# Designed miniproteins, single chains, continued (4), part 84

Each design is a single chain, and the fold is of that chain. pLDDT is the mean over its residues in the fold that is shown.

## One batch from the design tools (miniprotein)

Design m14903
Fold by ESMFold2-Fast:
Structure m14903 (fold): chain A 65 residues (1-65)
Amino acid sequence: ADALAAMSPSEAAARWTAVQLIAVSKALEEGISIAEAYRKVAEELKDTDPVDAEIARMLAEQAEA
């Protein structure tokens, strides 16, 4: 990933963990699948936090696989 490749491993791990926690919380609150929660997180963050949005998009793809 473009922006993600420039990140330190610790920063990448922290962002991945944060996105996962947000998505799990959203899935539980809205009663939706984890893949759908990741898609919603990606859409919400695309203009404000594009790196976290990309992480959420990648996690959504992995959850569907």
Scores: mean pLDDT 76

Design m14904
Fold by ESMFold2-Fast:
Structure m14904 (fold): chain A 69 residues (1-69)
Amino acid sequence: AAWAEALSALEGRPIPADTSAEELRARLEALLEASTGERPELEVEEETIDGRPTLAFVVTRAAPPRLPP
């Protein structure tokens, strides 16, 4: 999936093609925690965009902004 490849690029690590939506959500939460200093809580939703299954991630608990040095 295109967004899984984008997430892999942000982490600097490969993501297996059979990675579940739940595992991808956990990876995104960890990436955001590394950036903001607090782990947000995310929900995953599936929808169809342009005839293709697509995953949407909704932030249910936002981390406070932590500016980089």
Scores: mean pLDDT 60

Design m14905
Fold by ESMFold2-Fast:
Structure m14905 (fold): chain A 99 residues (1-99)
Amino acid sequence: FEKEELDGKVYKTNGLEFKEISRETTLANGKKVKLLYFEGEVDGKKTVIPIPIEAEDEEVLQKLLKELLPTVEEAEKIKTAEEFLEALVEALEKAKAAK
């Protein structure tokens, strides 16, 4: 991946602050995906959380969302970036607890 900082914005969720950084990356198949990176702290550790927000292929975007969230249905219920970040943090906590 090539990481480029395109934009910056601060979000607050569950008492956490994340700095949003927009980046584009090219997949192995040559398709481009736009990623949102939230830089902040999760469970006292500095973490960068990649969130796919745009892709040339909707199927690729859905596949990436499925990897980040347990179900696509949960992703479809998310209406705002804040709700999406909360769901992502919960998914990371569940994955961390399972391992």
Scores: mean pLDDT 53

Design m14906
Fold by ESMFold2-Fast:
Structure m14906 (fold): chain A 84 residues (1-84)
Amino acid sequence: MKFKPNEKIKKVLNEVIEGDEYTPVEVLEALSKLIKKKNLYDPSGPEGTIDVSDTELKEILGKDKVTFDELYEAVFKEIEKNAK
């Protein structure tokens, strides 16, 4: 099943993946690539902490620091809301 993201999420995902519609696996892979590309892991926080304070992802999450699971869940929920 493919989901069409809103313009904000599409701009973020298009930094690492192209297209207009994504599967859950493609979203997961794109977020992983984005974190690596921008070096978003916070070594000073709890293990697996991601700092999104300097990214557009902060607007989606409403928080400066999240886990990868929280990031994926929040992005995927926004995509699903626009598809349903």
Scores: mean pLDDT 74

Design m14907
Fold by ESMFold2-Fast:
Structure m14907 (fold): chain A 87 residues (1-87)
Amino acid sequence: GNRYLGYGDYDSAIQSYQDRLSRNPDDVVSWRNLGIAYYNQGDYDTAIDYFRRALSIDPDSVVSRNLLAMALDQQGNTDDSNRLRSS
């Protein structure tokens, strides 16, 4: 996209999802959104960890699998990414 978020926007989002997870550690949506926030900052290692956590809670989630594959592809881990995409 042609819009950028300020530094405070990602920190605020991360803090909000961490607060939700402190109350409900099985909140798959918050794990995915944490992964997306780190992915958008270019921290693909941390994004992968959060997407793997979301997938461990809901292993049948197409959304979590696609997000994990996207982050793995950015790291150059194309074998694991292709396996998740069935490509």
Scores: mean pLDDT 75

Design m14908
Fold by ESMFold2-Fast:
Structure m14908 (fold): chain A 96 residues (1-96)
Amino acid sequence: LSEELEREINIAIVDIALSVLAQSAKNRGEEEVAKLIEEGRDKVIAAMEAGDYDTALKILDELEKQVQEKASPELAADAKRVIDTVKKLIEEEKSR
């Protein structure tokens, strides 16, 4: 795969992962947390599209902190796993 195509695939994976996490929050009735994840997703995708991976990682760190403070324990655990996975993808992209 070309580096450009791999970057687009990684952005799509990040978008899908955070969208699924936000939907999980909505399904649990955690509307405030769902909104935080949706807003965080939009900011992370914008930063990745701009090639600003440091900003994307900072946004994810702040999102993780806010979700850990406001979410139920089960959603907080799921969010940590998803955000940790997304961070690894962004760190790999930054390393190119």
Scores: mean pLDDT 87

Design m14909
Fold by ESMFold2-Fast:
Formats: sequence, structure tokens, C-alpha cells
Structure m14909 (fold): chain A 105 residues (1-105)
Amino acid sequence: FLSPTPGKYIEISGIPGSADIEKFTEELIKLAEKTGKVERVLVHKNDDGTYTITIELESVEEAEKFMKYLLENKEGSTVEGSRLSILNLGEPPVLSENTTVLYES
């Protein structure tokens, strides 16, 4: 698949509903803060019971560095043996009733 135009949003999907989403999100924020400034974190609960996390960083360069870090560190790209999908997006996610703003600086 061709990646979309690089942006400041990193989307992480495929997180199992059994995962501690708050703890996992806190760990992701700590990892992202090592690569740049985290502006916002959104958590969406999907119809299949999985979660999608979108992390907004201050710049495109910081988002690309974070994505590279996650892809190189499998512990940051798997949860409970489930493979995570990681995308760099140029546009913010659409907010819905199933979307929670977990962090905003």
C-alpha cells in the first residue's frame, strides 16, 4: 500500500479490547514525548471491540520519527500478541461518540 502524504498524526489500530487502553496510551505518550511534543491523543472504540489510538505531534518530522521508532521496536507495535497497524496521516480523525480525547496539551 502507498502511504498517504506524511502528516503530524500517527494512527495505531488493532489494539485488542482486552488491553488496558489507559495504560497502553500512557506508555505510547511517553514514547512519543521522546521523539517530539505530543499535542493530542484520541482513542476510538471500534465496532469489533478493538481500539484505535491517534497521536497528534507538533510537526510532521516528529510524527515520522515516532512512527520509525514504533516500527523498529516491536514491543511498541504489538499488544498481547496482536499485531498493530501503524499509519502516518495528514488529516485529523473524525470525532464521534466512540472517540475520547485522552490527552491534550
Scores: mean pLDDT 74

Design m14910
Fold by ESMFold2-Fast:
Structure m14910 (fold): chain A 89 residues (1-89)
Amino acid sequence: MKFAEVRIEEDGEVVASARAKIEGDKAEVSLHVREEARGKGYGLRVLKELAKRAREEFGAKELTIEVGASNKRAIEVAEKAGIKPVLVE
């Protein structure tokens, strides 16, 4: 088991972070964006960088992220980053 992390800082504060738990050729991704920093593209930026690192440095072939089924914005961001959304009720 391996972990990768990407963070974005603005004005000395972490505004967004993404982490990948890598098991074999699969990576389970988690994303956190500060509420006040949402809607500014930070989530997409950290997810794209994390997806690239997981594939290129760790050999991940399948990347997934759990998102609430009603959270259409998070689903769209995950898909744009090349990460498969796994819908949770």
Scores: mean pLDDT 81

Design m14911
Fold by ESMFold2-Fast:
Structure m14911 (fold): chain A 63 residues (1-63)
Amino acid sequence: HHHEMALAVYALSDRLDEAERAFRALAAEDPQRARETLLSLLKVPDLSPAARAWLERQLAELE
């Protein structure tokens, strides 16, 4: 899934504006996959604090 790969790459690279665009595209097409992708990324141990905070915020907004 193109948007899923883009979300992962941008979040890991601290390109959070691009990550948000990829996330929104993924969430519009497949909300369940978007949520699963956020949860998977939160398990990555070497995430920057900014990326982790962004991921947690997106997850909270999904409920």
Scores: mean pLDDT 81

Design m14912
Fold by ESMFold2-Fast:
Structure m14912 (fold): chain A 114 residues (1-114)
Amino acid sequence: LEVEKHIKEALDKLQLAIDKLKEGNYAEALEYAEKAQEAASKVLTPEEREQLEKEVQEYYESRKDVSIEGHIELLENQLSEAKKLFEEGKYLAAARKVYAASYLLKLLAKEQLA
């Protein structure tokens, strides 16, 4: 399995997506989040991906009153946790965190572009 390489790419792309989101560059944030999600998807089953997307959608809908800055802080925390999991060799847990964070970032970026 090319698991480590895919997760490292996912982590790097998620970092770029968060950086672009912080800059207010929502279009590029969306592009990097899509790349991060794609890289993380390569080590996750379709069932895992569907479950994570459902959990993130429910989270996003319940946190509708949270500012974009509040969501960015949560995304930065999720990225930090994913990096720690990766360093610990917990590759699937790291991939799940990156996938979920990337999906949330896509929802946030799309809302800002509307």
Scores: mean pLDDT 87

Design m14913
Fold by ESMFold2-Fast:
Structure m14913 (fold): chain A 67 residues (1-67)
Amino acid sequence: SGAEAGRKAAELGKEMGHQRAYDAGLVASQLAESGGKTAARFAELAYKHAEEGNPDEAERYGQLGAG
């Protein structure tokens, strides 16, 4: 789910030492959990980029999901 993806993006961001990716991923996850379809989509993109080792892109997509 988008909420799960956002949580995983946040976890990976924290592991990479990227606080803003962590914060954005958590907010995107919360909005996706509340039924935000746009937030869910961007949370999934944030997770994809975090898995690829791109914390800056994970932050960017997490922020799009959060806003």
Scores: mean pLDDT 84

Design m14914
Fold by ESMFold2-Fast:
Order: structure tokens, then C-alpha cells, then sequence
Structure m14914 (fold): chain A 64 residues (1-64)
């Protein structure tokens, strides 16, 4: 559901804020905030933003 996708993106964004951001993670976080701030964001847009942010989190953790 759209509410579940929004909750997942918000949870990933909170997780990302616990990490030291590289430029790619910072850009993914910025995009996630923009999508969450858009009341008309579709489930597909929320899920795409979540996938992008999740990938950026994985890359940042792999470098630590």
C-alpha cells in the first residue's frame, strides 16, 4: 500500500541519518526527503526512492 511504502521510506531515511554520509548517500537522502514531502507521490515513486536509498546505505556500509 502507499502508506506502507511511505513508512518504509521514512524508516530507511532514519537509518541513513545514523551513517556518515558520502555524496551518493547524501543525494539519495535528499531525494527521499523530496518524495516524502510530496503529498501526491505515488506508491511506485516511494518504492523507487526506497530502493535507491537502500542501495546507497548498502554501499556506505560496505566502505566502513
Amino acid sequence: SRAAARARLAALLREATTLEPDPELAQAMGHARDVLADPDASTAQLEAAARRLEAAIRRTRARA
Scores: mean pLDDT 84

Design m14915
Fold by ESMFold2-Fast:
Structure m14915 (fold): chain A 111 residues (1-111)
Amino acid sequence: MYVKDKKKAEESLKKGIEYLKQNKFDEAIRYFEEALKYDPNNYVAWALLIGLYEYIGKKNLARSLAESVKAVFGFDPRLPEAFREAADIAEKVGYSKIAEYLRKLAEEFKD
């Protein structure tokens, strides 16, 4: 039985963002994945994971995850809002290309 831990998800998300700020992409990915193990409804962690995969050149994986997230969570109006929030986070830590990609996905999720 899976138990959500929103506090541990948020702690893992924050560590992932700190590693992203340090250009430690493998560690950032690991912590975003950990956040999603604690709370699979953490849409900001999904957005940052997808955006980071796109940024490091794993474009097919990024697209596949974005399509899966839309298929599972596309009913939730908070999904495009969380992707815009994740874009703002990425921009603040120096990744304007991640921010641009995540804002594009947020618009696609409204269709």
Scores: mean pLDDT 87

Design m14916
Fold by ESMFold2-Fast:
Structure m14916 (fold): chain A 77 residues (1-77)
Amino acid sequence: MEEKFVVIDPENMSKEEVLETLKKMEDLAKNDPEIRKTVELIRKALEGDEEAWKEIEKNFTPEQVKRIKKFLEKVKA
């Protein structure tokens, strides 16, 4: 089932807001194994794992994937 990956506007968010969102996801992952898998996938994609990135593309819509890309770019910056 499609988890609500928040409607994030990374272009309109500060780096601090993006990092806060990531922390919230990590906190949710402590009690939810599905969210934990998603967070681990995002972490691996952040480290440059192309396989993790392809798995994200399978689990999310193309629009969500674009937002995740922008989100990760802001986290890395």
Scores: mean pLDDT 70

Design m14917
Fold by ESMFold2-Fast:
Structure m14917 (fold): chain A 58 residues (1-58)
Amino acid sequence: SEDLEKALEIAEKRFGVDPEVIAASDATTLVALHDLLEVEEDPEDKEIIEKALAELKE
């Protein structure tokens, strides 16, 4: 999904982690996006991360 792709780009930019490593499993993606959501201050980026997390819970 576009929201998941954008959330992974935000994670790479903020943490310097390879998005392929984060996306290796749903569990690793969930942990990384939850950690990112706790430190992200940009409301637009927060919304993208929250949408990506909601998709993974389905």
Scores: mean pLDDT 75

Design m14918
Fold by ESMFold2-Fast:
Structure m14918 (fold): chain A 74 residues (1-74)
Amino acid sequence: KLSEEELRGEEMLALARMYAGIAKIAASQGNLEAAREAVEQIRKLLERYEKESDDEELIREMREILREAEALVE
């Protein structure tokens, strides 16, 4: 079973995926403001997790999620 720190990382990853989904839906509807807000939430989650954890694999996954979401609003 995951430790409390590992569970927190998985929860933050799940939140990042949720916001990425919101960004994709908002962008597809032409709501770029909502899409950008979702991308900003992913970026803040990644920044906080990088300060709290050295889990390179989860950080890499979150970076990829952020990069894909950013592409929707460029």
Scores: mean pLDDT 81

Design m14919
Fold by ESMFold2-Fast:
Structure m14919 (fold): chain A 86 residues (1-86)
Amino acid sequence: SSGLSEEEKAAFLKATIPPVLEADLAQLRAAGAPEALEAAVRASAEMILRKAENPELAVADLYAEGAARLEAVDPAAAEELRALAA
């Protein structure tokens, strides 16, 4: 079984998530997806990377950060994330 250290996990996620995110966002933009969906995908990826960089962060704090990013584009999704942060 491949056990990764926190530093190795962070390095793997930093190498893997950005190109996958770029591909997903390009596909969403090409399909004419709403800005709210693009923002949600970006927020999800950023929360994963943020936790990998800062393993001491509480999940509630990550949800609160995600909510702040979505507030202007998708207030309903932001409210849902704030509820999870509480």
Scores: mean pLDDT 79

Design m14920
Fold by ESMFold2-Fast:
Structure m14920 (fold): chain A 87 residues (1-87)
Amino acid sequence: LEELRRELVERVKELLKPYVSEETVEKAGKIAGEAFLRMSEQETREEQLQVLNEMANKLVTELGIPNELAGEVARLVWEGVQRYKES
């Protein structure tokens, strides 16, 4: 679980590096990692999507990340969670 979280955080950081400040990249990575752990604890798709939507909204409202990039971060987090759940 922790290794998958770390890999996800690095992917999120690489995605965001060209577009936002280093400080914002670090904060977004932390938010995505926290969402990944929370979603990994949820049994239903509905509960997972609720956490995912809260994370995406937080990236936009708290960090000013554009909706398109927040959507890409959400995709990476969702893919990571599904990969973990299928293991």
Scores: mean pLDDT 82

Design m14921
Fold by ESMFold2-Fast:
Structure m14921 (fold): chain A 88 residues (1-88)
Amino acid sequence: SAAEQEALEKYGEEILALRKRVVEANGKDQEALNEAARLYFEAAAEVYEKLGKLKHAEIFRELAKRTDLTPSQLIEEGQKRIEELEKE
């Protein structure tokens, strides 16, 4: 739909930019890495919610709240959860 296309164009680029920041910053400033990871997962949740993928959005929203994992571990866990959801 037009709304899905608009959401993807507006926020998809934002997610890709934030993901790039998390990956490129890995092993540098830990506070900046943690903030970039949070913003990445929050943006991902918003985009998936607008696309009607509520289960995907819930996964990313939960990851944004995690403080016990590194940014790299959060990305890995997120990919794993999405893969498992897409098998259903």
Scores: mean pLDDT 69

Design m14922
Fold by ESMFold2-Fast:
Structure m14922 (fold): chain A 65 residues (1-65)
Amino acid sequence: MEELRERILDLAVEILKKDPTATADQIVDRIAEELGITKEEILELVGSADQLVQEAADRLRKEEL
């Protein structure tokens, strides 16, 4: 479960690196497609699409700094 959440966050970071203009909804949809899981499963693990994007952005900032 923590492993799946980490994979979701890693994918969100990669999506933001390639497309920093991607919306929270677009990021969740792309992760669902890549992992073959539902949007509902992603939201259950991360709380919300906005929370996922915020955590991914924070992780990306730490990598840049």
Scores: mean pLDDT 79

Design m14923
Fold by ESMFold2-Fast:
Structure m14923 (fold): chain A 96 residues (1-96)
Amino acid sequence: MDWPEELRELITEMNKLFEQADSIVQEVLSKASPEEKQEILDEYFRVSKKVHELLVKAREALEKGDFETARSYLEEAIKILKDFVEKLQKRLEELK
């Protein structure tokens, strides 16, 4: 399903946040201990799964004509990704 034009900006922002998260995860993994690597990967998988679940719910809301609910799910996904990126950046600073 194609996203409505108004929601495409949110999808673009979400994709950029995923690219940022992946980049920071790779850098943290290069510096982290084996135990820290596992914790970071487990968190990344949990975040990715939650965001995917929200995307599925957003698409289902759109299929029912509920644009406002779809937007709400996308905004929640973006917030989760932003919080994760901030946490990763803080971890990277601690690994200097």
Scores: mean pLDDT 82

Design m14924
Fold by ESMFold2-Fast:
Structure m14924 (fold): chain A 67 residues (1-67)
Amino acid sequence: LEKAREYFEKVRKELTPEEQAAIDARTAKVREEASKDPRLTPEQIDALAESERVQAALDAVNRKKLE
């Protein structure tokens, strides 16, 4: 998680404000849905949100490479 977060901060500098907003929206949506599940702990919700944030950033960078 720490290495993934560090990678996200590096990738974020290469993203446009629109791409950053899209990543934030995806992360917020995952956190909101996870928060509705009473079986998940706050730590698990945070882990899911951070995983989605990193994945969304990777998707954005890979999309640029494929274009």
Scores: mean pLDDT 74

Design m14925
Fold by ESMFold2-Fast:
Structure m14925 (fold): chain A 95 residues (1-95)
Amino acid sequence: SELKEMLRELVVLGASATLLVHAALLYLKDGDIEKARELLERARELVEEGRELLKELLEKFPDIPESIREMLEAMLRENEALVREAEEKLREAEE
């Protein structure tokens, strides 16, 4: 179903963003500021894609269970926070 495909895509986008953030933090630890920036820019793009996909999903499937909606919104907030924290560490490393 379209709903299942959209849910699968949201999970993949979130997992990919998380992995990119962890990779970026490893590069920051090693002093590779440019590689860390590249990875965080890609992680940011995936979070924005996930935000748009979630919006589309909620518009197409307004009757999804509230628990599922809350879980998806929480997942997006966690991904946004993770990227934001890593972007802050990148800024600190550039000083």
Scores: mean pLDDT 89

Design m14926
Fold by ESMFold2-Fast:
Structure m14926 (fold): chain A 82 residues (1-82)
Amino acid sequence: MTEERREELAELGKKIYEFLKEKGVPNIDKLFAIIAREAVEAEKNGEDLTPKEIVKRAIERAYKEGLLTKEQYEELMKLIDE
């Protein structure tokens, strides 16, 4: 991963953390663990994913695992899209 992509991922992480904290979402640590796992998995598989694609994949997984409500999932997806 390039320096620019690492910085973009960190900035996205900050925005997500702020959103989750503001909405009172429990288990924020679990969601960030999923983001980290998706980033590692993409690198291992040789996938050229952008930071936004990694984060969107992680949010979809968090929703499937019941860590996010439908409303929180939809709001987070909009937050990541520019």
Scores: mean pLDDT 78

Design m14927
Fold by ESMFold2-Fast:
Order: structure tokens, then C-alpha cells, then sequence
Structure m14927 (fold): chain A 55 residues (1-55)
């Protein structure tokens, strides 16, 4: 289950990179909400995936 959220978060971050600032903020906020809904061990992994995709 955590792996699917990691993929969604990574895809959202990649979309955010190509989006206007307004849409970027919405995409990243949605990704963060998904991360916050995960168990603690999966949150850290998903957070890292988002940070990695935004580099």
C-alpha cells in the first residue's frame, strides 16, 4: 500500500515541476495530504520520494 502512495507522490511532484505556481502548490498540498494519511514508517519514505522528485 505505501508503495502506491509513493508513486502517486512522485508523479504529483513531477507534474508540479511542469505546472504554473498556483497548480504546483495544489499538487504538492494534495501529495502532502496523502503522506500525512500513511503510517509513520511509510510517511518518511513517501516524504523522501517527493523531495527526491523535486530536486
Amino acid sequence: MGREVEELVREAALLARRSPPEMRELLLAGAQDLIDSLPPEDRERAQRAMEEALR
Scores: mean pLDDT 78

Design m14928
Fold by ESMFold2-Fast:
Structure m14928 (fold): chain A 80 residues (1-80)
Amino acid sequence: MEEVKKLEEALLSRKDIFKEKDGKIVVREDVDGYEAVEEMVKIFKELKVSKEAIKKFVYEKLDIEDKDKLLEYILKKLEE
């Protein structure tokens, strides 16, 4: 899925916030989780990706706790 790959590349370009670990994207230990989520929302808005691509990215490529809660927050922010 091309959109999921674009999301991976966009997040990994923010090397100060995100890194790859065990084939998934993780938030760096020295970064606040809320700051990382805000950057994800910003990137998703800039790329204008579908909600389906965002869901697949969060579940398949992102290594974060409470994926359902994170996804709900991201989708809400994208509608604002």
Scores: mean pLDDT 81

Design m14929
Fold by ESMFold2-Fast:
Structure m14929 (fold): chain A 60 residues (1-60)
Amino acid sequence: SERYRALHPITLPSSPPVHVEPGDILELYPDGTVRTQDGREVQLSPAQIAALKAYSLEPV
């Protein structure tokens, strides 16, 4: 897994939606699972992960 910091507010597409605050640490898994700082898990597509890594996250 890889650890990233959120650069801005992020809404992850789940039911219910998961809100990530700026500065929160997300853990990204090779299977597309994203674990939030408070322990919630959301499954994202490769395209959604690529967009987050490009525009919304920085490595820690």
Scores: mean pLDDT 84

Design m14930
Fold by ESMFold2-Fast:
Structure m14930 (fold): chain A 80 residues (1-80)
Amino acid sequence: SAEEKAKEKIKELRKLAEELKKLAEEKNDQVALEAAKHLEELIKWLEENLPKMSEEEIEQATEGLEVAIKDAKELIEKLK
């Protein structure tokens, strides 16, 4: 289902946000720390609102999650 796919992407993004936060703390990179915090806020909002969303809204959220995942991976690679 669309909701199951979104939940899988949220789990992936959460792991990336945790990795990004750890790397940012190790590198003392304040911009990366702010990025990790914004990802944590996005994840929290999606978990709270996902049960209230239509299938079309969930599909749009999933596309946004895929972009966020790609951006997080790129930022993590730059910090290594």
Scores: mean pLDDT 87

Design m14931
Fold by ESMFold2-Fast:
Structure m14931 (fold): chain A 94 residues (1-94)
Amino acid sequence: AMSMEEVEAALEAVVAEFRARAEEIVADTSLSPQEKIARIEEAAREAMRRILLLHDRGVREHPELADRLEALATAAMEEIGRIEREAIARVKAQ
């Protein structure tokens, strides 16, 4: 079983890993702008999927903290969306 602190840390890790992946894709000179956008969108979908799985597990293991887990997952998903939009805008500006 994951502690609440472990779930929160895992959600933060998903966001940090996506941020790093988006930067890697934006900086990749071997990729076309279209390929960069497609890879950013795919990485964002995978990050969102991981957040939803962590949320589902967290609520199952800590049902008394469901509201807090929903807020944390929502914030993580909103941050993924923000990073995705900023990364795509940077690609379009190249």
Scores: mean pLDDT 91

Design m14932
Fold by ESMFold2-Fast:
Structure m14932 (fold): chain A 58 residues (1-58)
Amino acid sequence: VVDEIVREALRVAQELMKTKSKEEALKAGIEVVMDLARKHGLTEEQVREAIERLKKEL
């Protein structure tokens, strides 16, 4: 589940990087992580892991 969330967040962030700064793309990616985490009932630890992986892969 975390892998899928990171993949979707990364896809959104990479698309935004075509027109916006890396900082703005990262913010949008984090918002995607938070939204999907709420839908799937992720723990705070899983959310933190997903955000850290997003930062590494961007």
Scores: mean pLDDT 79

Design m14933
Fold by ESMFold2-Fast:
Structure m14933 (fold): chain A 86 residues (1-86)
Amino acid sequence: ATPTPRQVLDVIATAAVIDMQLKKSVEEIIETVERLVEKYWHTFSPEQRALVEQMLEQLRKAKSAQEAMDILEQMIAQLMALLDAQ
């Protein structure tokens, strides 16, 4: 079955948490998120894709794993709010 956008966001959040717990670099955490976004890109609407691209740009500017996680949490919260508004 094709995952829902909510399930995709949960997968992204979980994978990033695992990478952080494994003490991966901020670059590796960003690569994990970008790979999952690319894999599940088709589940997002055009409006959701615009927000995802904006948040990926912010994520690429993160200087630490914690900053990357904070940005990702904000990204997921905004996407969830957009899903609830539709």
Scores: mean pLDDT 82

Design m14934
Fold by ESMFold2-Fast:
Structure m14934 (fold): chain A 82 residues (1-82)
Amino acid sequence: ITLEAPATATVDDTIVIRGSAPGHAGKYADVYVDGKLVKKVRISDDGSFVASIPAGSLPVGTHTITVKVDGQEASKTVTVTA
């Protein structure tokens, strides 16, 4: 699978993550922040997925976003600033 995320966000922003999980259309991708499950998103018919995380729901600092689909995973880091 693939995962794209912004490198930085302010507390007033929405962090939008996007990715692709070919062969998993109609299934769910589990979205984790710092190892905690925050959201499940449906994988589209083309294998793409998108999730939105309010940056203000996270403390300021660097966070690891991990997406898991059927035993596959990908991670990106995002820094939240005030």
Scores: mean pLDDT 83

Design m14935
Fold by ESMFold2-Fast:
Structure m14935 (fold): chain A 63 residues (1-63)
Amino acid sequence: MKVLLTVEFPKDIDLTKIVVSGEVEKISDHTFKVTTPLDKVSLNRQAITSNGGKIIGSEFIDE
């Protein structure tokens, strides 16, 4: 199972250098989707928020 995190940053950022694991998709300026393995969700959330990101969505995908 994976978790899709929708994240927003107030600044330009290369999210692929910040997330521990997963697939990063740029949706718009400052908005990204990160398909995260379940065991890495806490680490990715911590990395995102410590770099000024806001998690605006979280949903389970891939059963």
Scores: mean pLDDT 78

Design m14936
Fold by ESMFold2-Fast:
Structure m14936 (fold): chain A 98 residues (1-98)
Amino acid sequence: SMEELRARLDEVIARGEKLLEEAEELIKKKASKEELKKKREELMTAMYEAQLTMQELVAEAERLNAPEEEIAELRARGGEVLGRLIDKIEEIEKLIEE
């Protein structure tokens, strides 16, 4: 059902937001390059998992013949958290560079 797909998306968003908060705290406290590298790897893993889950959610929504507006909402919400994860990964990469 569309409600089950939205619930799965909410879980992906919640995981991403938790990792983003943890990454922001490490940046604020000027954590070691080692800690930042580890958090970047966790963010990258979450990003790849979110990308795969989003592909599955969109495919299932299309299979359910959901309205285009509802599929667009899933893409928009998933895309927002993905964009934030990508931006944070790039920020950490710059901090790790000499």
Scores: mean pLDDT 88

Design m14937
Fold by ESMFold2-Fast:
Structure m14937 (fold): chain A 64 residues (1-64)
Amino acid sequence: MDKLREALSKVTSKEAADKGVEAYKKTLEEGGSKSEGLQAATQAAIKADPSKAGEIQRAVTEVS
């Protein structure tokens, strides 16, 4: 989680980073895998900040 929040915070808004981390957390709490959580985080962050889609995807890849 800490690495994901840090990576997202460097490339997108605080709101998008928070939404990404919450999506990851919710996925894990519901019994999802780390990979599913990272995919959910990527989608949530991109939805909040579509202009940074490429940067968000790269940041999540660095954490995976």
Scores: mean pLDDT 81

